Designed miniproteins, single chains. Designs and how they scored, part 10

Each design is a single chain, and the fold is of that chain. pLDDT is the mean over its residues in the fold that is shown.

## One batch from the design tools (miniprotein)

Design m317
Fold by ESMFold2-Fast:
Structure m317 (fold): chain A 86 residues (1-86)
Amino acid sequence: MRRVELELEKPVKAKVGDPVTLTSLKTGATYRGRVVEVDPEKNRVVIEDLEQLSGGAPLRVGDEVILTFVSADGVQTVKGKVVRVE
């Protein structure tokens, strides 16, 4: 798995190129990647270069995750759902 699209529960100020961490709420597995697309009107982000840091299971469509990123206001977290995997 190299790419995921997330539907976020609220708009996020993440930018293309930003490093992010994903934590699976189902498994507790953690992943890192970077933002490659942001659609703030639809609360969607696309993350590529996904590397699994912990856990044993890949992310699947329908999985709930916590997206963690750093903004000017500090460390931010937002809940999202995996809507596409590539």
Scores: mean pLDDT 80

Design m318
Fold by ESMFold2-Fast:
Structure m318 (fold): chain A 59 residues (1-59)
Amino acid sequence: MEALVARIQELTGLSEEEARRIAEELLSGNGSRAGTRLILRHGVSPEEAEALVREALAL
């Protein structure tokens, strides 16, 4: 969890609380949708979004 939160913060510049909310969404089974939102809303690259989804699935 904490590694996922930290990576979201690095990629998006969001606060820890905001990054944690995104991490929870990734873990809730909405990983692909959350990844798409990261790309469209927060400027995360498709490669980085895919890595975040895979990291969430490993938790």
Scores: mean pLDDT 77

Design m319
Fold by ESMFold2-Fast:
Structure m319 (fold): chain A 65 residues (1-65)
Amino acid sequence: DVTRQVGTAIRIMSIAHESGNYVKRVSGKTIEIVQKEESPKAERGVEEMRRLAEEVGMKLVVEKE
């Protein structure tokens, strides 16, 4: 369902910004995130984004900087 995936991608982008993570790329069913800091806030953001992506059948790829 493209509509659910688009809505979820927008929500993930919002969470990334709020948690201090960077959205590197959104392509097909994959969202690539760069985690800039080893902080509890950044880690919680990654966990929330991963749950949302999984709910709509998207893959979350996390790179640590």
Scores: mean pLDDT 79

Design m320
Fold by ESMFold2-Fast:
Formats: C-alpha cells, sequence, structure tokens
Structure m320 (fold): chain A 89 residues (1-89)
C-alpha cells in the first residue's frame, strides 16, 4: 500500500511541476488544487521526508523539461488519479 501512495504522490508532484511551467494554459486555481492534493497525500498517508523530497525533485525536473516530458507528466497524473481512486474506494 505505501508504494501505491508514493506512486500517486509522485504523479501529482510531476503534474504540479508540469502545470506550473504551463501556467498560461491553466488557471491558478488548477495549479493550487494540484499543490493542495500533493500536500494532503504527504500528510494523510505518512510519507517520509525522503519521499517528499524525491517527489518534489520529480516535479522540479518535469517543470524544467516540460516540453520533453509532457506525455510522461500527463500519464503520471492519470495513473496517480487511478491509484488514489482504487485505494480510497
Amino acid sequence: MKEKYKEAFKGYAIAYGYFAAHYDEVSQEEIDRLHQKFLELAKKYGLSKEELVEATSLGAYARQHADTLRDEALEAYKKAEEILKEIES
């Protein structure tokens, strides 16, 4: 279970990084929602500081390489949504 939460957490971090790089295409509310979901998962599921740092590093990397990692970021986001839905249902 912990690995699934970690994977979902990483997916939201990557999505946040990607959308922060493309803020002209999305609302600030959408960016804030992704950031809030990221923080809620970290707190709710007891993710470690190391896991938090890893996920935020992935988000920063996605932001720096948004044009290259577009498809990967979108797929990570979709997978994170699916994992969270399965776990919480």
Scores: mean pLDDT 71

Design m321
Fold by ESMFold2-Fast:
Structure m321 (fold): chain A 94 residues (1-94)
Amino acid sequence: NEEKIKEYEERLKKDPNDIFAYTELAKLYAEMGKLKEAAEYIEKAIEIALELDKFDDKEVQAAILEAKAALYEALGDEKEAEELREEAKKLKEE
């Protein structure tokens, strides 16, 4: 959805370290079948998380896993997508 993409792109213009904006853009591009763009946004989210020493943050890990799940679902790998979503849920539970 183009309107949501613009909103997240505007958010990144104000805060280029917004990991959650990168993961949400990755999901949106995956849903649109733009797999290269989705993968690039996931990679950027991981890079920023590592730079900010936030990769051990469970909310950040869950967001990245959910973005990866959307990409695998778009690739037709439903089993991998479900496993990634289950891992993300466990991180957010306890």
Scores: mean pLDDT 85

Design m322
Fold by ESMFold2-Fast:
Structure m322 (fold): chain A 89 residues (1-89)
Amino acid sequence: YFDELLEEIEAQIKKSFEEVEKLVNEGRYDEAIEKLEETIKNLKSIKDYLEEVKKAFPQNQESIDRLINKIDEAIKKFEELLEKVREMK
């Protein structure tokens, strides 16, 4: 279950990066910024949800912590990209 969820999260992260790259390449910087802000907000919400799941299912702590770490890395990457896109505007 958690391995499938990790693959799904990784696929969604990759898709969001590709969508933002396309918007930037098309000169649609305002839309790219909006997409990045929404993606960061959604990832933070997923992280909050996983923290609650970890409290309910402590036996799965290690697997959930791996997911949280992956999300934290993605948030950092998207925040760095957001700063870069804002400079292009």
Scores: mean pLDDT 82

Design m323
Fold by ESMFold2-Fast:
Structure m323 (fold): chain A 70 residues (1-70)
Amino acid sequence: SMSDIEELRRILREGGASEEEIEEILRAISQKDLDKAERLLVRLYLQGKISVEQAQRLGRLALRLVEEGD
């Protein structure tokens, strides 16, 4: 949903992710490439841009967005 997309954008921006990084994650989600989305989130975590709790929340949001279908 748009609400889940906005929550994902909010968490990533608060952590200091660039708009380019956010759009790359959203592109992976739109392509149903959950593995790529997870790798991008792990990279942000390792860079210190998101906490482990934020990474887990973002992973659940990505999974939901992929599973919602059209």
Scores: mean pLDDT 83

Design m324
Fold by ESMFold2-Fast:
Structure m324 (fold): chain A 76 residues (1-76)
Amino acid sequence: MNAEANTKAAEETAKKAVEEGLMTEGQAKFLIDQFKGSELSAEEGAEAMKNLLTAMGLPGAERIAELFKEKYLEEK
C-alpha cells in the first residue's frame, strides 16, 4: 500500500513541479522512477524527496517535499 501512495504522490508532485517550471520532464521521470514501488512512510518519503531534489540542485526542494507529503496523505 505504501508503494502505491509513494508512486501516486511522486507522479502528482512531479507533474505540478514541471507545470510550475521547477523541473524538466526528464527530471520528473527520474524522480518518479526513484519513488515508484517505494515502501517509505510519508515522513521518510518527504525527506528522501527533499534530499534528492537538493542533490539535483533544484530550487524549492523543501516546498516540493511538503507537497509530496500532502499528496501522499491524500492517497491514504
Scores: mean pLDDT 78

Design m325
Fold by ESMFold2-Fast:
Structure m325 (fold): chain A 81 residues (1-81)
Amino acid sequence: MSDQQKIAHAVALLLHAVREARAAGLSDEEMFALLKGLLTTLSKELPESLLRQAVAEAASQLDPRERAILERAYAEVLAEQ
């Protein structure tokens, strides 16, 4: 799988997680926990450079609330590793 395909796959997973959380009416705390779990898994599968690109691309497609939650979850995952 190419680096572009790896990034696209991670972006799709992050966007699907946000859309599912939104549809389910999850709180900001619940969406944060969901995204933190997914980002922790992705951090084991992807080099940091590709994960950073995937998070930036996903964030660009989200509203300001969802973007802030994703960015906070990513910062916490990086701080714990």
Scores: mean pLDDT 86

Design m326
Fold by ESMFold2-Fast:
Structure m326 (fold): chain A 59 residues (1-59)
Amino acid sequence: MLTKTITLPGVSQSQASALIDEASKKFDVTINYLGNNQVQISGSKESVDSAIEYLQKHA
């Protein structure tokens, strides 16, 4: 299992929560909101990388 932490730039907490919910369901990853627009993503390498790309493109 791979775990990565990223920062989502310029999004509201509500927008971040919606994106996290969508990415968790779409890519079969576990996403934990850490505060200050930081998220921790856990799963397979492929799923984590895809989820990060999705979050960064839609944030």
Scores: mean pLDDT 79

Design m327
Fold by ESMFold2-Fast:
Structure m327 (fold): chain A 93 residues (1-93)
Amino acid sequence: VERRREIAERVAKELNIPLSLADLAVDYAERGVTDEEIEKIFEKIKEKMKELNVSLTIGDAERTVKITPEQIEEFKKMLKEAVEYSRQLLAEE
């Protein structure tokens, strides 16, 4: 539990990403989630957004950010890089 937190903090610092995204990346790396599985997850999210004609909204009432399909692709790339880096850190003894 403590090792996972330390790795997540290191990933967040080194890649300059939010700790929440780094924690998700470490979880995916520990569970052996592949790049192909990440692509399938994001493909389904994009498909649902298109079918429902909605945008994902993240933030509080004063700092609401709408995520477009193009921004989802950038987020996917960042997550894949964070997962790969997490795998490298988890492989170090």
Scores: mean pLDDT 69

Design m328
Fold by ESMFold2-Fast:
Structure m328 (fold): chain A 94 residues (1-94)
Amino acid sequence: SSEQVARQAALDILKGAYGAKKLLLVYAPWSPPSQRLVEEIKRYNLPIELVDADAREAELKALGITKVPTLLGVREDGSLIDLNGSVAAQVAAL
């Protein structure tokens, strides 16, 4: 749909702005905020990789990330950047 295309284009712009080659959502199935964000990602077919909070525990700890859900950008060198504030702004605008 045109809505999916617009949402995907917005994420491509977000990736470019932060030097990210892809986006990850760290989530937990038991967390209601995680459930809601996962539903939005699926509803709009957003190109965001879903990651269980345990899958990248060491890298998350290195960034001080202890909460779910958290949106991360992955840079070319494999380093992670916290985008939670940007996601909140993007979701509010959408």
Scores: mean pLDDT 73

Design m329
Fold by ESMFold2-Fast:
Structure m329 (fold): chain A 108 residues (1-108)
Amino acid sequence: ITETGGSVKEGGTLTLTATGLTGNAVAWYQQKPGEEKKLVAKTDGKVTDFGEEYRGRASISKSGTTATLTINNAKKEDTATYYAGGADSIDGDFTSWGSGVQVTVLAP
């Protein structure tokens, strides 16, 4: 699994892409230094769940082996490492993870 992304200006739209996914479901997690991983979003293409802090401002899609996470109205607090994981089902164990992508939210 390979995650790609980068920088976005505060208030902008952040787009992250993961490739090399296997199975029917994908999850995106955020991790900040010294914090536990937090769920951003997960989907199997039919059911979608969001982490509390991302509800209403994130969307997730999966197409074949590729998944895209979109975060609208980017905040400074969104600066973190983001990980994509694959599983056979949305309720399954997401044990196949990429190495993560560093995301920076820049001042406007």
Scores: mean pLDDT 76

Design m330
Fold by ESMFold2-Fast:
Structure m330 (fold): chain A 92 residues (1-92)
Amino acid sequence: MEKLTDEEIELIKNYLKRVKGLSDEQIDSAVEAANGDLLVMNTILRIIFSGPTDEDLKILVEKIGEEKTIRLLTTLGVVSEEEAKKRINKLK
């Protein structure tokens, strides 16, 4: 799998701050969760712009685990903790 460069991460951070008005905490949470994984970062970006699909949730749970996925989604403000838990539970 391809890895994100530091330069690409910086461009993504600036874009999210400028276009979506995300806080530094929200942006740092997304970058830390992706940990340079291009698939995870692209999945997080799709969620930020379009909301989470069941496929997006499956990718995140598989890659970073259920607990980290719920925390990330709630930190980004895209879904509530209750809704994230409910949707992930339906994937089992």
Scores: mean pLDDT 81

Design m331
Fold by ESMFold2-Fast:
Parts: structure tokens; sequence; C-alpha cells
Structure m331 (fold): chain A 86 residues (1-86)
């Protein structure tokens, strides 16, 4: 988690979206650690961010959004989304 956080914070600082990314990371890290439920708003923002950065295709965005809405997105799938940012 620490390495993911550091890399995403570096990207956010460069892009000027530090506050938005800080909120997304806090929710995502807590969910991956099993400390809290996944924040749907934070997940949606993460998916949109990855799509905007060209790390997700339109088809992948649609599929993952559907899984999120149906509460079928797994921790493993979430970890893979985070890995795409590394």
Amino acid sequence: MEAIRERLEAVAARSGKREEMERILAGTEAALAGETELDDAALAALLEYLYAEGKLSEEELAELTEKSENNSLTREELAELIRRRL
C-alpha cells in the first residue's frame, strides 16, 4: 500500500489534483486493508481518473462500473486497478 500511495501522490502533485487523489487513496487503502467498506464515490472517482489517464479502456470502465453498481467488484480486482497506476 505505501508504494502505491507514494506513486499516486507523486502523480497527483504533478497534475495539481492532490486533494482529490488524497481522498481517493484514503478510501481505497482502507478498503483494501479491510478496515472499512469501499466508498462507492471514491471507487467511481478512481475509475474515472484511470480512464482519463488512459489506463482503462471505455469497455473496461463500463464493465467495472457495472460490477461496482452490483457490489460484485472483488478486493483482487480493486488491487489490480491500483496496480495499473504503478
Scores: mean pLDDT 62

Design m332
Fold by ESMFold2-Fast:
Structure m332 (fold): chain A 70 residues (1-70)
Amino acid sequence: AARERVEREQEEIVSPEEAKLVEENRAALEERWRASAAAAGYTLEDLEITVEPDGDKYRVTLRVVYDRPV
């Protein structure tokens, strides 16, 4: 069977304190996503966590790309 690419994106508006915690814990968050993909039998193709200023707050964008069996 062929494999298919699945892309997911989540955005959250967070406080400056929360944005700092995301940056400080980036490696741990990436490991959690990698472990979840492996447990599901998926191949993690890409994982990107972006933190950008948005007015007085920050926008955190999580992009995950999986390759999974069809």
Scores: mean pLDDT 79

Design m333
Fold by ESMFold2-Fast:
Structure m333 (fold): chain A 95 residues (1-95)
Amino acid sequence: NAVILLNKGKIYLKLKKYQEALNTYETILNKYASQLTLDQAKILLGDLNKLGEEITLELSDKNLSEEKKQELEALGNKVLSLREKLAKEFPEVLA
């Protein structure tokens, strides 16, 4: 179950479907955290970091509408929240 969701989240990330990617990662951490291996947790951290980098890059667009900027800022905050939750569940991912 967790492996399928990790792959689904990665596909959403590649498609730049950030909300769907974050919802998938949130589901993994809320329902399937106990099924994650340390290696899978490291993969999830890598994907969250990449998603955060892509959101930051999109926020650098000077022609971005205020509505779109607020949406991207909210998504970026959710990335930080999920990274913190992952690190709390798997402290070794930072070692």
Scores: mean pLDDT 86

Design m334
Fold by ESMFold2-Fast:
Structure m334 (fold): chain A 82 residues (1-82)
Amino acid sequence: STLQTELLTRIQELATQVEAQDPSVAQKLLLVGELIQSGNLVDASLTLEEIVLSTSDKALRNQLLDLDVDIGVLFLKQAVYK
């Protein structure tokens, strides 16, 4: 789906941007992408929430919260169309 492709692209870009400053956050973001690709949207959201709670960067936190909203939309779309 277009939303899934956009989410995966945004996650990859964020992981690349933060890798030099916080490799552990970058690795967790890549895990969120893998969970989305496997259809494990609940664990993807929970992993993203863990990153949100661990970061003091307001701009990054806002981007992560926007991603979590879109994961929720993808989850609802899959529930409605199945």
Scores: mean pLDDT 82

Design m335
Fold by ESMFold2-Fast:
Structure m335 (fold): chain A 83 residues (1-83)
Amino acid sequence: GAEEQIDAFVKFLENLQLEKDSLSEAQRKHLGLTDPNKGIDIEIKIGGKLYTVHVSPNTPPEVVKEALQKAYNSGKSELDLRA
């Protein structure tokens, strides 16, 4: 369900933060990681709706999970968690 998709994304983000330098050039381009110090722009589909998430390397995974759950319930499709 949607909560499982959110949890999978949060786990992906956690792994990305731990292994950011291990990503291939193709993976970096796919995730919009052209500037690793500026932040990460990622698109994810949850419950049939596309969400755009902007995160920094310092954004805690638990903050992303809470924000995505609130966005899914409110219908908001873009999240900026860099500030």
Scores: mean pLDDT 66

Design m336
Fold by ESMFold2-Fast:
Structure m336 (fold): chain A 100 residues (1-100)
Amino acid sequence: MLSPALAARLSPEQRRFLELFARLLEAALNQDWEEAQKLLRELAETVSPAQLAVALHAAALASDKSLSDEEKLAGIEAVAAEHLSPLLAAALVEVARRLL
């Protein structure tokens, strides 16, 4: 899902966040609310408040059927840029783009 060069620059904690984020985004896109709830619980226990806020906003955007994939990605990019370091934001956007 991530380029090997980008993945190598991330901490184990950042990689774990992106793994959970990818699974949450996929669950939200598929409207699998049981899996999404489980993943949000895991995120709340394992990631920073800023990372959790990004994950929640991304899930809301992904589940909104009125938005195009381009609008979803733009919203996710904006929230990531506001709350995450540039490297982690770039990695998260790469993950989101592959799933959208």
Scores: mean pLDDT 84

Design m337
Fold by ESMFold2-Fast:
Structure m337 (fold): chain A 56 residues (1-56)
Amino acid sequence: ADEMEKEMEKALLAGDYKKANDLYNQLLEKVGPKEGTERATKVLAKAYAAKLEALK
């Protein structure tokens, strides 16, 4: 799960939305829809924050 979250963050930062979506679906299957959605939302928030910092 932790490794999948890191890969999802990297994919989002690279603009690889297909890979990020595939990792999101794998996370949901591995930890369940409730927990997977919560974790994916946190990863998405971190990736957006990192992208905003990188634009400076």
Scores: mean pLDDT 77

Design m338
Fold by ESMFold2-Fast:
Structure m338 (fold): chain A 85 residues (1-85)
Amino acid sequence: SEEERSEIFKIADKTIEELVKLAKEQNIPEDERREILSLLMKLTLALIEKNVPVEEAKKIFDEFLKRAKEMSVEELRQWVEEKIK
């Protein structure tokens, strides 16, 4: 629904805010930051297109944040590609 899509975008916006904090705290290079944000946008659009329930989307965004902290950008990319299949 339109309300569910709106809620997913709100969660994505909050995830961007958390990533900005993380990037500042860990001094993540601009190129890597850009790639991580690109992956988040790709994930967000895929979840919306697949009509993923809001509660499942929240779990997926939480996992994205955790993995962004612990993984390389390439490993994060592979995870996102697998998640959107």
Scores: mean pLDDT 84

Design m339
Fold by ESMFold2-Fast:
Structure m339 (fold): chain A 81 residues (1-81)
Amino acid sequence: SFLSLERRLRIIDLLIENPFISNKEIGERLNVSERTVVSHLKVLEEQGLQLNANRTADRKQLLKLQNDLAVEVLKEAVAKV
């Protein structure tokens, strides 16, 4: 759960840095398979991320999701100490 939230946060960070980044490049950056990246992107889409036809997302939407996930990561960290 916590590791999954951390990976999704890192994916959002990568999309903010390079909106044109490929799923393969995200996987290489996170040391996970492309399939794992696709799985995390599906969860992010369920949480409100809208990717256009070129797999770019609105920067405002990415920043909102980054903040929302950062709060979830902090809640999980605090709850486990």
Scores: mean pLDDT 71

Design m340
Fold by ESMFold2-Fast:
Structure m340 (fold): chain A 99 residues (1-99)
Amino acid sequence: MEKEIEELKKKMKEAKKKMDEAIKAGDDEEASRYAREYGELAAELARKAKEEGDEILVSMLLIEAAVLRVEAESLRRQGRDEVAEALEEAARRIEEAAE
């Protein structure tokens, strides 16, 4: 079980890095794709953390969801609505999985 959690954390970190790189490059389609992947991985990690009673990991993932919402607001102010919607959807999936 620990090994599954560590593998999910690794995949999430990789997806986040690719998302951030695409955002910086102005590639909104690629950024939105990686935002969806990140959200799916983070939601799965949140479900596993909840099953294991890992309240610290659940709390950390909820903080990540809050960060995604702040980033989405910034992107909307820049007119980058596609990426902002993908980040908001990722945050929503994490929040629902953590409940």
Scores: mean pLDDT 87

Design m341
Fold by ESMFold2-Fast:
Structure m341 (fold): chain A 75 residues (1-75)
Amino acid sequence: EEENKKIIKEARDKLHKEYGDEIKRFTELSEKYVEALINKDKYTDEEIEKIKAERDRMGSKLLEKAQEIYNELKK
């Protein structure tokens, strides 16, 4: 259990080191998506959908990279 926590921490730290820009972009897109939902009058449904799609695409990429790093550290 402690060993697994160490691997998870190392995987997280490596992800932040290698994909820090992507993590920052995901955070920015998540914030923009929330802003668009709150300020619906200022955004078209198409603009909101594009923000959501960009966020979801970045999130999927980060999840895939996190899984790859975790698997490498687990070996």
Scores: mean pLDDT 81

Design m342
Fold by ESMFold2-Fast:
Structure m342 (fold): chain A 87 residues (1-87)
Amino acid sequence: SPALEAPDEKIIQMLIEEGLVLGIIKDPSKVTIEELEEVLKALEKRLAEEIERAKAEGLELPQSGIEGARLALEQARKVLEELRKKE
């Protein structure tokens, strides 16, 4: 079966890279779980805003793309919840 889940390390790295682009993370060597959670919330908000904007403009977004993005964000949420439980 095709694996839809990336390793936890890759998910954390993707959140760090996106957090640097967004300016939420200032120093990749000093990343906190709180900063990673803020990045995840920003990405979830961005996806919701993109869906609403496309709907308002009469554009149909590919359902496979929307579902893939939602699954990736859900996987990231689970990774961060597990990290918080270990501390």
Scores: mean pLDDT 77

Design m343
Fold by ESMFold2-Fast:
Structure m343 (fold): chain A 70 residues (1-70)
Amino acid sequence: MSPEERKKLVEEARKLFKKASALVDTDPELAKKYADKVEEIADSIGDPNDVEATLLRMGASVLKQAIAKK
């Protein structure tokens, strides 16, 4: 994975995370799908030293827990 490709993935994940966050109360099913995509993108980056990727993965996890538990 190139540095440029990684930067593009982070940007895409941030957009999906914002969409998921906005939909938690109105469409939790769709919010979960977007959160799943954010997690998948963060996992594909694979670098534990990438702070932004780690924050996106953690944020997606928290969001999915909020959707599941309310």
Scores: mean pLDDT 78

Design m344
Fold by ESMFold2-Fast:
Structure m344 (fold): chain A 89 residues (1-89)
Amino acid sequence: MSLFVEPLSDEEVRELAEELRELAERYVTEPSERSKLMARIIGILLRLRMAAPTFSPEAAAYALEAVEEVERLTGERFPALKAELRRRV
């Protein structure tokens, strides 16, 4: 596993999960900003995926719920990340 990736605390995961929800909601309500919002969403999803092996079951559950809401609101799919998070719950 890559040691250059800083692990996320449960609080940091919760904060990122909340930001994902807000960005996904904005993606629906702000069509003109979709490309910018999606870039930010992808950045957070990448950070969560890289840190996922270090997650507590609680942190993994928060992240999983946020990813599922992003999929529901944007129509994009992140099956690899969801599979990784499910392994931690």
Scores: mean pLDDT 80

Design m345
Fold by ESMFold2-Fast:
Structure m345 (fold): chain A 74 residues (1-74)
Amino acid sequence: SAMEEKLRKFRERVQELFREAKAKFDAGEPVDVVVAELRKKLAELEKEMPVSPEERAEIERAFAEFVALLEEEA
């Protein structure tokens, strides 16, 4: 359905943002800058599509784990 296609594309965009953030960190950008920009971009995506509370919770968990990973690598 159109809604399932939109959700799939939304998830692909979320994954792209995480990949871009990791690439910026690997290129030497400060953790705080990378994290702040990723948070901002994720918030903008969530405004574009009404997702379930469960989907939002998954994104928040992935974000928290990503931040922890970057902090361990720094």
Scores: mean pLDDT 82

Design m346
Fold by ESMFold2-Fast:
Structure m346 (fold): chain A 87 residues (1-87)
Amino acid sequence: SIDELAEAYREYLEAHPEERPGIVEGLIRTLEEGNEEEQRDAAYTIGKIADLLTEEQKERVRPVLERLVETGSPEVQEAAREALEAL
């Protein structure tokens, strides 16, 4: 499930903080280039790992999520809105 995936990301990033930049860039790319399901899941994951992100990483992610609140499908808009609340 997406909850299990998000928790796996969280556990991995807590153990391997050096991997955070790569994971964040992958999630940003998915938000920009993915299909509806991928964008929803990426936004959900970002919300679940928000407290593990640096201020710079949060500022990198924020405008991408804000754009999806404006342009995404209803499910993507909701996930992006919740992720923004967690940042």
Scores: mean pLDDT 85

Design m347
Fold by ESMFold2-Fast:
Structure m347 (fold): chain A 83 residues (1-83)
Amino acid sequence: SLFEKARRVLARAAYLLERLGMQDEADRIVQRMESAKTKEELIEVAKEVIELLRKHLPYADERTRQELEDVIKELEKIIEELK
């Protein structure tokens, strides 16, 4: 389902946040994702994650930047499909 796909992509985003040294942010995103009961709640989590990942794009190496951009694109597509 689209909801399950969103959760998988958010889990990948949390993993990337951990790799960037943002363990507290990663843990918070996982908790919010697991607590989300509505598509609206899931959209809000995805939007927050996109903003957080975009903030770190200028400081990432080429490989990490590509992974961040890929996750951002997937989350943006999921948000549009959930709306």
Scores: mean pLDDT 83

Design m348
Fold by ESMFold2-Fast:
Structure m348 (fold): chain A 72 residues (1-72)
Amino acid sequence: SELKEELRRALRVVRLSAIERGNERLARIADEALKMLEEGASPEEIIEWLEKRGEFNLARMVREVVREVEKS
């Protein structure tokens, strides 16, 4: 789906940026979110998982991607 592709793209950008900046923790979290998405997790499940880990900025980013795709 378009939503899945856009989420994958956004999470890949976050992961790459984290790797480039040496933020190993954020890179791992983005990689785990990508794996969840590939395994069929919903955006809502990914958001909840991120919030439970205190990754509120990344959770907000996922919500924004969902909102933009659904708006289209």
Scores: mean pLDDT 86

Design m349
Fold by ESMFold2-Fast:
Structure m349 (fold): chain A 61 residues (1-61)
Amino acid sequence: PVVSRDEFLAEFRAHAATQSPAALERMIAQLREVAEESAGTPLGELFEEAIRIAEEVLAAK
């Protein structure tokens, strides 16, 4: 089946945990760019949640 939103975010969190702080910072910057382009859409909301997860993971390092 197609990956659910929650499953995608859980896998993204696991992936983010394996990344270096510098890689996470670059990932957050890229996600902010695409989230801005998709603002007001469900895809934009997904990217905003991914940014929150990446920032949380970065803060825990």
Scores: mean pLDDT 80

Design m350
Fold by ESMFold2-Fast:
Structure m350 (fold): chain A 98 residues (1-98)
Amino acid sequence: GMSEWAEKLVEKLEEKLEEIKKKIEEAKKLYEEGKIEEAKKLAEESLLELEILEGLALIAIGVAKLLNDEEGVKLLEEVLKKIEELKKEAEELLKEIE
């Protein structure tokens, strides 16, 4: 059965991802407006935050597996995919800027 701790962690991770998505959207807008330095800084900060969240999600997946929490593993793997997709978006933006 699904662990309440995994559900709460997923909720917190998804809230933080939503904040980071907005930062990446703002970085794209800044880049289009010619504010290169501001766009780069915001994209770099977003990428660092995503790498931290990726690490946390991987640790949490390991814990859920040890607890035989199959539903928790699935929820955490879903949020990990979202983190990986957003990481690629931030990396592509940084590549365009540089």
Scores: mean pLDDT 87

Design m351
Fold by ESMFold2-Fast:
Structure m351 (fold): chain A 70 residues (1-70)
Amino acid sequence: AALAAELARVGARWADAPPSAEQRQKIYDKLLTPASRARFDAAVAAGWPAQPLDDDSINALATVLREPLP
């Protein structure tokens, strides 16, 4: 998926500890827009959390997911 591939480039690492259902719900709550939630869903569907990336990239990903999209 195009969105998930782009998100993976800015970083996400759950390979060692994939998010639980509760953690996913908390992430959804933090993602205040339908567009941000759609990005997260696309990333999960495309094989996240199986994409190991640096911790700095994870922080950048959190910023991208929070960013309000038009």
Scores: mean pLDDT 52

